# Designed miniproteins, single chains: the designs that were tried, part 38

Each design is a single chain, and the fold is of that chain. pLDDT is the mean over its residues in the fold that is shown.

## One batch from the design tools (miniprotein)

Design m1298
Fold by ESMFold2-Fast:
Parts: structure tokens; sequence; C-alpha cells
Structure m1298 (fold): chain A 55 residues (1-55)
């Protein structure tokens, strides 16, 4: 979805800018929780990004 694509782009830009990884993890966890019931496919895409950041 356009919103999910925007969230991914913003997180990638924040990582490139040197934003604290824990803040990005917290942000993504909140977005995943909000999307889980209404857009599980987008939640899964954000979960994959979260898993990459945690690795």
Amino acid sequence: SPMTDQIIAEVEEALAAGVDKQNLITYLEGMIDSLRDRDPESAARLQALLDEIKA
C-alpha cells in the first residue's frame, strides 16, 4: 500500500541518517500492531524490515 511504502522509505532514510536503531524498532513495532488486523500483508512487510534491522 502507499502508506506502507512510505513507512519503509522513511525508516530506510532514518537508518541512512544515523537515527538510533531502537527508536526505529519501537516505531515499526507500533505500526505493525496497528496494521495487524486491518492489513496483515503490510504488517508482514514491516515485520520483515524489523527483523532485518534487529539482525
Scores: mean pLDDT 83

Design m1299
Fold by ESMFold2-Fast:
Structure m1299 (fold): chain A 113 residues (1-113)
Amino acid sequence: SEGVKNLRLAAERLLEMAEKYGLDEKTIKLFRENAEEVIKEVEKNPDDILVRLKLASFFAAVAEYLAKKAGATPEQIEKIRQTAVKLADAAVQGNSEETERYLDELEKLLDEA
């Protein structure tokens, strides 16, 4: 589905950001494995609200970790976290244009931290 395709692209871009901000290889592998598992759950149960919440929570947690690693302020961390939630929602809905836009915004916010 377009949603799954967008989620895989978003996860790959987040992992590229993780490498850029110097996260250790073990943490990056853990994030990759968890992303693949959540995306697999979305493929199986795309309309399950608990799966959707798990997806949004995962993206928010990864983005928060990156923000903290980048030295972001509490206000910046909250904005980065909220942007990651919007990214997950746009991606799973199959909105490729909004997915790219939120990815670009997330990269900009992390670079400004």
Scores: mean pLDDT 87

Design m1300
Fold by ESMFold2-Fast:
Structure m1300 (fold): chain A 65 residues (1-65)
Amino acid sequence: SFWEQYAEEAQAYYEEKASQLTQAQLEAQQELLNQMERLNAPQDILQQLQQDLELVQQQLQEKES
C-alpha cells in the first residue's frame, strides 16, 4: 500500500543518516509520525512507525548509559 511503502522509504532514509546525525534523525522520525497522524494514516501503519521510533530512542538511551 502507499502507507507501507512510505514508511519503508522513510525508515531506510533515517537508517542511512543515523551515523551522521542521530538527534536530527530522531526529530525527523517524530515529524514523519506527526504528519502521518494528520493525514489519518491507518492505525497499523502508525503503530509500526511508533515502534520504530521507540527502538531508535531505546538505542540512544543505551549508548548514553
Scores: mean pLDDT 70

Design m1301
Fold by ESMFold2-Fast:
Structure m1301 (fold): chain A 86 residues (1-86)
Amino acid sequence: MYKVEVKSATYEDGTKVADSAEELAAHATRIAATGPNGGAKVAEGRSPEDLARAFAEAANIGEDVTLGAVGPDGRTYTATGKVVEE
């Protein structure tokens, strides 16, 4: 099983919105994960498992990924995370 470590997810003003893949999934209507293997997309309203899959497609274990995400309120979030094996 893959686990995602999220460094932070913030609004453009720097306000923290999530510190886990579970919280990110709850906030995001659309997510695009970008890493060494290229970009992947998670469909709207996805689970933490869908986020972990998108990260595993974008990066290998231990590599960094960058997220661009839009919440149900239309606000933009940015996050950095890495894929770990659990």
Scores: mean pLDDT 63

Design m1302
Fold by ESMFold2-Fast:
Structure m1302 (fold): chain A 58 residues (1-58)
Amino acid sequence: SMAEEFIEASIRQALTLKKHGRDDLAQKLFDNAREIAEKTGLEDYFEKKLKELLEEAK
């Protein structure tokens, strides 16, 4: 779905920003993705995807 795509893209971008020391911008993207997840009932998807992408970033 578009919401799932947005959540994944936002998490990926936030992790990239965090890697480059842009923690404030990364946090804003995480907050936006979490808000969309709450609005669409995808909170579990958000948490699962965040964990998966954090593991991928190793």
Scores: mean pLDDT 84

Design m1303
Fold by ESMFold2-Fast:
Structure m1303 (fold): chain A 56 residues (1-56)
Amino acid sequence: SREEAEAQAATGTAEGYHAAAVLYREMNEPELAERYMILALHLDPSLAPPPRIPAP
C-alpha cells in the first residue's frame, strides 16, 4: 500500500493525491495524509466534501 500511495502521488493529479492521502491515513501516517489531502483539495476543491467544523 505504501508503494501504491507513492505511485498515486507521483501522478500529480487531484485524484492521485486524494488516493495517496487515503492510503497514508490507512497506514497511520497522518502528516503525509494531511499533506496530500491539501494538495488534492487545492487542485479540485469538490473532490472531497469539507468537514463541518464547529465555528462558534
Scores: mean pLDDT 73

Design m1304
Fold by ESMFold2-Fast:
Structure m1304 (fold): chain A 72 residues (1-72)
Amino acid sequence: SLEKLVEEKLKRHEELVKKIKEREPSMTPEEKAIEEAFAIMQAVVDIKELKSAGVPDDLIEKVRERLDKLLA
């Protein structure tokens, strides 16, 4: 289902953010900002892929909100 595809993408991104946060104590503020920016770019790519797969716009907006919260 499209909902399953959304959840699998979110889980993968959550694991990516978790790995970044585990390395955070050894990062400078600039390195942290760069890593967060790259995670945001991957989120943009995932959203584009979900749109191409036919996920409705209302679900896409919910995905954006959840991805934004992972980096906050």
Scores: mean pLDDT 79

Design m1305
Fold by ESMFold2-Fast:
Formats: C-alpha cells, sequence, structure tokens
Structure m1305 (fold): chain A 80 residues (1-80)
C-alpha cells in the first residue's frame, strides 16, 4: 500500500482533508482529537484512508464502517 510509506502525521492530514472534502467536518474534528490523544495507530489510520477511498468510489457500506471505527476509537478516550 502507498499509505505504508507515509508517517502517521501525513496519514492523519490526508484523512482530515478527505473528510472535510466529503462534507464531514465533525468527523475531521474527531480524528484530530483522537490523534492528539494518541489513540490512533498507523495501522488504524491506513484503515481509515482505505475506507475513505471506498466512500469516494460510492461504497455506502464503507460510510458505516468508517463511523463505527471512529466511534470505537472515541470510546478509548473514556477509558483513560
Amino acid sequence: SEYEKLSLEELIEKIIEILEELGMPELAELVKILYEAGVISKEEAIRLLELLEKIKAGDTSARKELTDLLFELGEKLTEK
């Protein structure tokens, strides 16, 4: 995957850009919070980008997977 060559910071920047482009600014803000809290790994960031590419291609099931993953990551904030 081309994403394996990117740093976590670069992956997060791409995720935020795509979420804002797709009209999901609230999810972009959530991703910033999750990244700053240290709960997003590089592997999870790559998964988010892969889901965003599917959404851009018109896969509506990927939208649910994206929101489910982001909410799962958000739950990790309450366990600190």
Scores: mean pLDDT 82

Design m1306
Fold by ESMFold2-Fast:
Structure m1306 (fold): chain A 89 residues (1-89)
Amino acid sequence: MEKLKKEILELQEEILKKLKEIEGMSDEQAELIKKNLKETLEKEKDEKNLERLLQTGRAILALMNGKSVEEALELLSEEQRQVIRESDA
């Protein structure tokens, strides 16, 4: 659990760094996102939910690093891929 939470936080820090470089995200916005994630991880007791967060973060970082959508989707679980396909957003 603690190792998985650490990996998620490290991955989020990489994503926030990329968002600052690509999108011009402010330091204040990045700090708020990081704080909210830390608080969420403190409360999370379900390892499966943590694994989903890690996989989602890896997929996002892969896309930001110029990987294809197909390569990024390989990092997601089948359940997460189904949710994306069925999204009414």
Scores: mean pLDDT 70

Design m1307
Fold by ESMFold2-Fast:
Structure m1307 (fold): chain A 82 residues (1-82)
Amino acid sequence: MDREIEVSLARMAGNIVVNSIERGKTEDIDSDIKLLEKLAASPYPEVRKIAIETLKKSAEIAEKNGDKEAAKKFREALKKLE
């Protein structure tokens, strides 16, 4: 039950980050990445998977938007989790 709550919270956090990047909001990118890095270190595999998928999707959206700085930050976070 707690595990499902953690997964739901991770999905909500991921959706907020993705929506922020899609809207071109760059102010919170560093804090968003730190949040996703913490989720990727979660004891729950499902939470880690959501965090990694969110980082990948955010990097793709940033690249599509031409925001090379944001895309680089998401890529560096992903490399750190290898």
Scores: mean pLDDT 82

Design m1308
Fold by ESMFold2-Fast:
Structure m1308 (fold): chain A 65 residues (1-65)
Amino acid sequence: MDEKLLEEFKKRIEEELKDSVIEVRTHRFGVEVVLDSSDSEAIKKAKELAIRALEEGIPLKIILK
């Protein structure tokens, strides 16, 4: 996976979701975003980011707690 693209998407997730993010993790196969399962607005934004990540060829997983 392109490390620069992974770092850029981690940055975008942190900027878009801000205080709504519990954790953002990068690994060699993509990005993982951990969100509160009760935060419907954060989940909606994360889904939109996942679509953009897919268009850029980056696997993005959303994990709900």
Scores: mean pLDDT 77

Design m1309
Fold by ESMFold2-Fast:
Structure m1309 (fold): chain A 117 residues (1-117)
Amino acid sequence: SPLEELLEIARELFKDNKRIQELIEAIENNDLVKAGEILEELIENLSKENEKELVLAATLVLLYLHSQGVDVSDISEKLIERVKDKLSEEALKTLKELAKYIENSDYESLLELVRKI
């Protein structure tokens, strides 16, 4: 599945990042509450030093929700509104493109862009 492949890429790219590893575990266990708590913590503590971590975490949560049949368009718009003033222009553009690929089920473009984070 697209979700399983993204989780594997995230595990490899962020292998030393405890919070991303905990998020991957929460998603694999279908623990939506824990996944949401981790994303919320990343949003609250967002800085330029951890913007790549937030972009990846948001992408993982959005794809997880999409895989569960949730319409992520409103969720992604609200998330972007909350973080837009704290993200660099490049990180914001990347997050918007990743969200659009998830909404459109453009799996190939999604994975290609995540590998460039």
Scores: mean pLDDT 87

Design m1310
Fold by ESMFold2-Fast:
Structure m1310 (fold): chain A 98 residues (1-98)
Amino acid sequence: MKIYKAEVTIGFAPEQSEEKARFVKTLERFKEAIPNMKVEVGDTTIKITFESESREDAFAFAKLVVNEGLAAGGKVVEIKMSSEKDEEELRKYVEELE
């Protein structure tokens, strides 16, 4: 069975500590509903990883993370999906929001 992966990295400037903290709080709420979500918090970046048997769920999750990250004042630094076509589709979605 094919597993679909979504990995989104959101970046914050060092002075955006409040914005970063707000986004982390949002991710904690998402983890209550999506317990298989992995969150890696760095100094200026937050990497969120999700795996699903559903392509639609992986895309929905990636779009959710992108929207919430941008709403918090962050920027999309990196996107990785199970295929280059999926990554290109999500990158176009990000460009339409910015």
Scores: mean pLDDT 80

Design m1311
Fold by ESMFold2-Fast:
Structure m1311 (fold): chain A 96 residues (1-96)
Amino acid sequence: MSVSDILTDMFNTLLQNGYITFAQFMAYMRQLSSLVSDAAYQAMRDAFLPTMQRNGFMTIDQFIQAMRQAIAQIASIDPSVAAIFQDHLDAFQQQI
């Protein structure tokens, strides 16, 4: 499974449900942990976990905001991974 495949599944979960739960998000994060650097993985955790731990889920709007934050941080660490995340976010926003 590629980073692209995991992001596709994650965004499809958001489209199908209108939200993503903490448990679903952590399942995707476990898959990403083997495919991205520890620093990029931590950037994702820093962007998403505060809302996930507070609410137990994220809405589409909250997810988009957190993803923008994560992409900005990842761009300074791994621009190629950031570009993949940005392409998937852009494609997702065209569907809503």
Scores: mean pLDDT 88

Design m1312
Fold by ESMFold2-Fast:
Structure m1312 (fold): chain A 67 residues (1-67)
Amino acid sequence: SMNGDRIFQLGGDAETQINNVNNQGNSDVNNLKSDTKKSQQVTNDTNNKINEIGKQFTDEAQRLLDS
């Protein structure tokens, strides 16, 4: 169905976005060397972005299922 195809695309887009955010976070942490406080901040920001992407996917998929 068209809604099923959209949910599949949303899942793929969310996975790509999560991978990009995670890769950027890992790069940023590596570039901070031994700065533990800054590395912790980057890790927290990365996790928050990943959680936001997951929530947006879940909310949009639920809207498509309810329509």
Scores: mean pLDDT 84

Design m1313
Fold by ESMFold2-Fast:
Structure m1313 (fold): chain A 80 residues (1-80)
Amino acid sequence: GPSKEQQENMRKLAINTAKERYGLDMSDASDEELEKILLEEEKEFVRNVVRGIENATKLPKEEAEKFEKELLKKIEEAMK
């Protein structure tokens, strides 16, 4: 599993993200709840990157949606 330092850094990042983006005070939240915030941020980042590529390269919508789905699946599989 993650080291103690990695876990503490994850908590700090997630707490700051919750406060800055959602206006939520999650300083007392569990590690599992904080990890869910970071996972949703990672998924949203991937969606935004795919939309940026689609718009910049004129990638067909069907191909962009397939690529997005495959990337999101890989993120979810990596957390098993």
Scores: mean pLDDT 78

Design m1314
Fold by ESMFold2-Fast:
Structure m1314 (fold): chain A 105 residues (1-105)
Amino acid sequence: MEEVKKLVEEAIEVLEEALEYLKANPDMSTEEAQKLASRALDRAIGLLEEAYRLSKDPELREKIREMIIEVSRARNIIDSNPDMSVEEIIEIMEELIEKLREIFE
């Protein structure tokens, strides 16, 4: 159970690190921002899927499933909107992290 929670926290930390980098680099191109966000979201999904496979607690598994859905939704929005600004990507990532923390707590 501790290992599963560690994987979930690592997934959230990956997203938080990407968000911090986006906010710290105001000269970043929209293409660079999208690539950074997509890579972080893909890694977070991978970590959450591993956590889901290792989890034996039905309640925790359901929370992880909901997190995977939210991360996948954010990824699809970013990937489907190539004209999205860096500011809009930041807003999506901030909203996602808040939702994931709410689900996990």
Scores: mean pLDDT 86

Design m1315
Fold by ESMFold2-Fast:
Structure m1315 (fold): chain A 68 residues (1-68)
Amino acid sequence: AGVLGQASPEAQGRLIVDLGLQEYRDGLVSPEEALALVRREAERLFPDDPAYIAAVEARARERLAAAE
């Protein structure tokens, strides 16, 4: 699916990453589960954009590493 509403793809990616990290910080998921959730949400929004999915996953990895 394309971009919906006023949120840019970058803003949507940041929100997905923030949500995954929040579930990790709340003790609901492991780091690997948080990465999987972030990847699934990126794939749901932009299934035909592997570069976007990879960028969102990379951002999540950076933030999980910084949280360690």
Scores: mean pLDDT 76

Design m1316
Fold by ESMFold2-Fast:
Structure m1316 (fold): chain A 93 residues (1-93)
Amino acid sequence: MDLLEQLVEIIKNDPELKKIAKEIYEITNDPSLTPEEQTERILELLDKAMEIVREKAKENPELQAFLDTLSEEERRRLVAQALKIYYEEEKKK
């Protein structure tokens, strides 16, 4: 299983990460928020998601080692992509 698929599985099995994915989607689609307010709130949620992913990754040394090779920006991008994939699949159900 590739790294992105592993992250999506972590999200599927963690209720807090599932909640974060939904909140990011709701913020992105909230017409009452400015783009700046949307960005600020999404970044706060991504930071929280990254902390949870780091804790879960401790159970998988290969995943943890890979994440440690990435920059903070690359980690944010990867986690954001996994959260988006998870939510888009849930929306289809």
Scores: mean pLDDT 79

Design m1317
Fold by ESMFold2-Fast:
Structure m1317 (fold): chain A 95 residues (1-95)
Amino acid sequence: MSYEEQLELAVRVARQATELYIRGNYGGAKLLFDQLRDSLLELLKSGEITLEQALEIAEAAGRAAIELAREKNDEDTVRYVEEETELVKERLRQA
């Protein structure tokens, strides 16, 4: 998978998590953010991406998800996505 394909996949997952949160499926949203985190950690462990690339993917996915929440006028979801994005990035930095 190319860097661009991995980025597109991460954006898709983060947007799906955001849609679940907006619909009140908080557990489903958290599960998808955790899966995104775990996928990026596995790519780091395998050496397929660098830490810098993993952080760039997480940041881009988070920004796309925040834009979706803003389009829906859901500021609570914006805060949730910002917090989950930072948790993913923190976990990546600790790896």
Scores: mean pLDDT 88

Design m1318
Fold by ESMFold2-Fast:
Structure m1318 (fold): chain A 121 residues (1-121)
Amino acid sequence: DLKELLEEIAKALGIEGTSMEDLARALGKIFDFSEEEIKELVENSKSLAELVLNATKAQAKRYNTFSDEEIEEGLKEVAELVEAGKYEEALEKLNLIAPINSSISKEVRKLFLEALTEALK
């Protein structure tokens, strides 16, 4: 369940609450987003799946010149690696597309990979 994964991530990152804004703030810690970027993310997302995908795409555009199609195909490859249990390879691939903040724990990184995979279903 995507909601449970995001709530676990938020709790691990010290975010109180389970509102869409709280979950967006947790994703903001993963990708080092500003308060303005978090607000835009909430305003542009109508579901938790959109929230995860929009956050990941925003990070990808921040660090890469990939097209939307290249980002979407790359994220599908990440999800396939997660489904195959290849979480280290999935994380390496994700970091080439949408790098996770270096301060984020391995446990939270794995939870994020699982959340991204659920969001792409």
Scores: mean pLDDT 87

Design m1319
Fold by ESMFold2-Fast:
Structure m1319 (fold): chain A 68 residues (1-68)
Amino acid sequence: MKLDKEIIEELTKQIYGKDFTELDDERALTFIKFVLKETNKYSEEVEKELKKIKSNEDRLNFLVSLVS
């Protein structure tokens, strides 16, 4: 499944009532891991890279790069 930034932000608004960039770190990481597992893009290496990222904007761009 190809998920763009607009679809991801719409989903987080529906689930959490917030844009992805407005989520706390725990919610943002949980959401990204869920999407990666559902799209069969999750790996230990991807999780290590994700943990290095400290802003939700960069996390969103990273997710989009893997699932788009």
Scores: mean pLDDT 79

Design m1320
Fold by ESMFold2-Fast:
Structure m1320 (fold): chain A 87 residues (1-87)
Amino acid sequence: SLEEAEELARELKRKAEETKDLELRQKYVTLAVALAKEYAARGDLERALELMDELGLSEQEKQTVLNADEEQVERARELIREIKEEV
């Protein structure tokens, strides 16, 4: 579920901040962008914006989310599945 993926993103962010691990940081940012794209595509813009702010996405990353097309959203869905399967 998306709720499980959100919790994973929060856990990865916490671990990245605790360890200063750049790989974990890149992983949670990637997952956060993918989740925000999915929420925005579903019409849940409030949740997408809240998640982007909570997880500390840059203005450029936020624009990438808000301008995502259908192909980019499908890639985001695949990426969420892949990351969830790795952990």
Scores: mean pLDDT 82

Design m1321
Fold by ESMFold2-Fast:
Structure m1321 (fold): chain A 69 residues (1-69)
Amino acid sequence: MMEQRRMEHSRRMRERLEAGDWEGAVRAAAELAKTDPETAKQRAGAIGQYMRSKGVPEELIEKLYELVA
């Protein structure tokens, strides 16, 4: 079910962000985009801002936006 997969991808993304696993969070966002591209696009903005506030390289933030575009 699409809703169940969306919840799992969202939960994994949150866990990676909380752990500081930026690459893992980007991969989780890409998986969410395959299931729910609109939600992934909406979340990408907030995730990108959060990562930037933590000093994550812009290259990785750009990759996030590319994967959910």
Scores: mean pLDDT 73

Design m1322
Fold by ESMFold2-Fast:
Structure m1322 (fold): chain A 63 residues (1-63)
Amino acid sequence: MSLEERVASLKDLPLPHFIRLLPDIVKGLKYSKEQLREAAERAGVEPGKINMLLKALDDEKAK
């Protein structure tokens, strides 16, 4: 499963749809915050979306 492909698909999502999908997006991810951030930056995802994604991942990993 390509992290870059998954993250690239999120770039085109409107912010409300992105927020709605955040729990599902991060639930299955076994990547570190650093790996996820780097992939999102390379895919050209907006900084605000990256911050939301990293927070959601942190919450899921705390479980």
Scores: mean pLDDT 74

Design m1323
Fold by ESMFold2-Fast:
Structure m1323 (fold): chain A 60 residues (1-60)
Amino acid sequence: SAGDRRGVEAAASLEGEGAGTAGAAASYHAKQMGDDESKEAGIRAAERGNRAAGEAARRA
């Protein structure tokens, strides 16, 4: 449902917060050093969280 989809999007944001916080910290550090590889790793971690949420939203 649409309401469930919003909840799942919020949950994805939240689940992505654990992974996204670690990834954001790594990306932040990588940006300071110009380290493209670490930045990509952080982005992919966040993307994985969002994909899982999208799958759950589709089932809701």
Scores: mean pLDDT 57

Design m1324
Fold by ESMFold2-Fast:
Structure m1324 (fold): chain A 88 residues (1-88)
Amino acid sequence: DAEELVEKLKEVLFEALTEWFREEQGLSEEAAEAGARVAAEKFGEKLLKWLKEGRTPSQEEWNELSVELTREALEVAREVERRRREEE
């Protein structure tokens, strides 16, 4: 099933991004998971659409998606981290 494959790939991306945010960006688990979840969800939506259309995305489409997801995920993660650190 396309949906089952997409769900599995979302999990892989979520884990990879969570680890990258923690190790490379020095973010907390909470912030890393928040950013990774946003990226995984959007990735899943795009991938499912492409699979339903029965076509392979171009290299340009993949590059654009990768850049967009990374930016959005990092913005969300940093915002969550900032909110966490502002707590008493």
Scores: mean pLDDT 80

Design m1325
Fold by ESMFold2-Fast:
Structure m1325 (fold): chain A 60 residues (1-60)
Amino acid sequence: FDEAGELLIAGRYGEAIRRVRELYEAGRITEEQARALLDAVVARSSGPVAAEARALLASL
């Protein structure tokens, strides 16, 4: 959770999306936590990265 948040702060959105997916699939974060992180990516990015975050949100 904190690692994904640090990637967001660093502007490394693609890695943040991947880390959120890994943590969620491993059961280490809740759907609510995953959604909050992905919503932050959508808010802070645009174009293909934002589209990738929205696609993952839809699959939760």
Scores: mean pLDDT 79

Design m1326
Fold by ESMFold2-Fast:
Structure m1326 (fold): chain A 100 residues (1-100)
Amino acid sequence: PASPAMQSAQVRAQSSVDTFSRITQTQDPSLQPSVDQMQSIVNQIQQSTTSSDMQSQMQQFIDVMDSVLRSMRSNPNISPDDIHTVQTQRDTIQDFLAAM
């Protein structure tokens, strides 16, 4: 079974995709390709059998989140509260990954 830190990171990653999907649909549709990429990464994490592969895919997920956060900060139509929520989710996932 995956470690508690890995399981927590996976749950937070899926929650982040759900948050980004809502923001994309309501505030910035241009983020949809990045959300699709994040969902693809989450699906790959769920199919991974080794800790190393899961960690690599989680790092790729964080890299996509960082790219999306830069785009969100450039869009004045996106709520500061939503940017804060996504930043908090990103930092939490990175903390779980660092604990593995």
Scores: mean pLDDT 80

Design m1327
Fold by ESMFold2-Fast:
Structure m1327 (fold): chain A 63 residues (1-63)
Amino acid sequence: SREEKIEKLKEQLRESARRVAEALGLELESVEVEVVDGKKLRVTYKTSAGEFVKEYDLDELLS
């Protein structure tokens, strides 16, 4: 289902965030993945170097 695919995508994005932070030598304090307006996935990375936000179109990810 769409909900199952979204949940799997959230897990994958959290894992990717951790690996990217490690590769950059940054301490990852938190990572939040949320659905915005049912249309986008917003990923917020809180690191020792600051906060970064990336958004993905949900329909494109699920295509």
Scores: mean pLDDT 79

Design m1328
Fold by ESMFold2-Fast:
Structure m1328 (fold): chain A 67 residues (1-67)
Amino acid sequence: GSVFDPYLLTLLRSPSLEARLAALERIRAIGERQPDEALAFLESILPQVTDPEVRARIEEMIAELRA
């Protein structure tokens, strides 16, 4: 099963900036310990993210995890 809470995608779609930032921080924290898992999760959700600001931050995180 996924190590990521499926509710994270719901939070990333939230109209609340605080909820979106909290979800991104949670994904970043997981990426520090499990970069391959975080990368796979981010790549899987990117097509489902409609907010251009959140999308840009996810693309930055993917680039950072691949470095």
Scores: mean pLDDT 77

Design m1329
Fold by ESMFold2-Fast:
Structure m1329 (fold): chain A 92 residues (1-92)
Amino acid sequence: SAAEALLAAAREFAAREGLEIDPAAEAGMRAMLEALLSTEEGARLAELLRALAEALRAGDLERAEALDRELVELARASESALAALAAARAAW
């Protein structure tokens, strides 16, 4: 899934930076991302999440920030999507 792709990229990024991701936090992020993907914007959100995962794997932080801004703007069309995205970013 797009959520699993992003979480895998985040784990790889964290490992490269010497950071540890709490398994409970990862489980929470997965649940929030899956909730986001269940909204009317889910197909576009999946596309952006996959692009974000690719940017993180490439170490392209400027592209990752740009994609994050696009996710926030898209989520603004849905209160549930915006809340889930904000919670996921806070947990990350």
Scores: mean pLDDT 72

Design m1330
Fold by ESMFold2-Fast:
Structure m1330 (fold): chain A 80 residues (1-80)
Amino acid sequence: SAADALLAGVLAGVDATADRVKALVRAGRLTVEQAIAGLEAEYEELLEVARAQLDPETFERFERALEERRRRYIAELEAL
């Protein structure tokens, strides 16, 4: 569906940002604390936009997918 394609695109963007942020931490250009703070701020903004624009069922699926990514990427950054 169009909604599923849009969500997949947004989540792919989240994944690409996390990869970029991890690369910057490994290169010594960001601290782990700065990287985590930046990702958490982005996730909060994405949830606010999604809550305003998506139907409740689609929002719940997006929120779950984003929370899974948040936990995974923060854990990966903390392990660096």
Scores: mean pLDDT 86

Design m1331
Fold by ESMFold2-Fast:
Structure m1331 (fold): chain A 78 residues (1-78)
Amino acid sequence: EEEEKLRKLQLKIIALLIRAAGDPDVTEEAIENLRKASEAVGEKKFDEAIKYLQKAAELNPSLKTDLEGIIKDLEELK
C-alpha cells in the first residue's frame, strides 16, 4: 500500500524530529530540514524530501544512519 508506506515514512521522520528536538547536539538547521522533509513527504515531493534529509545528515552526522534508511525507502517510492 503506497499510502501506508508514505504514512510510515512520515511518522519515522516525525519521530526522529521529536528525538532530535530534545537533543542539544542537534542544530536548529538540522531540525528545520527534518521538518521540511516531513512536509515534502506528505506532499509526495520525494526528491525535495531526500534533499532535506541529506542536508540534515550533513549538519549532524549522528542522524546519518537513521536518515540513510529513510532516504533509501523514499528512493524506492519514486
Scores: mean pLDDT 80

Design m1332
Fold by ESMFold2-Fast:
Structure m1332 (fold): chain A 77 residues (1-77)
Amino acid sequence: MSPEQQELQRQVQEAARKLGDLIEKKAPFEEVEKQAKYTYELLLELAKLLHPDMTEEDLEKLKEAYEKALKEAKEIL
């Protein structure tokens, strides 16, 4: 794995941990949404780097999963 890929993976793990902490402490939804969007964008970059042949359909499925997770989080928070 390249140093760039390792750094991006580290950033994804850090962002995901921070998102989990916000959800666990029942932070305002606006803060959770901001962190979730940031985490999703990092995951999308990592996914494209690891799977450069990803189709538009694959990207749309990731987006749908993200939007569904946000709706579920909003109902809980």
Scores: mean pLDDT 78

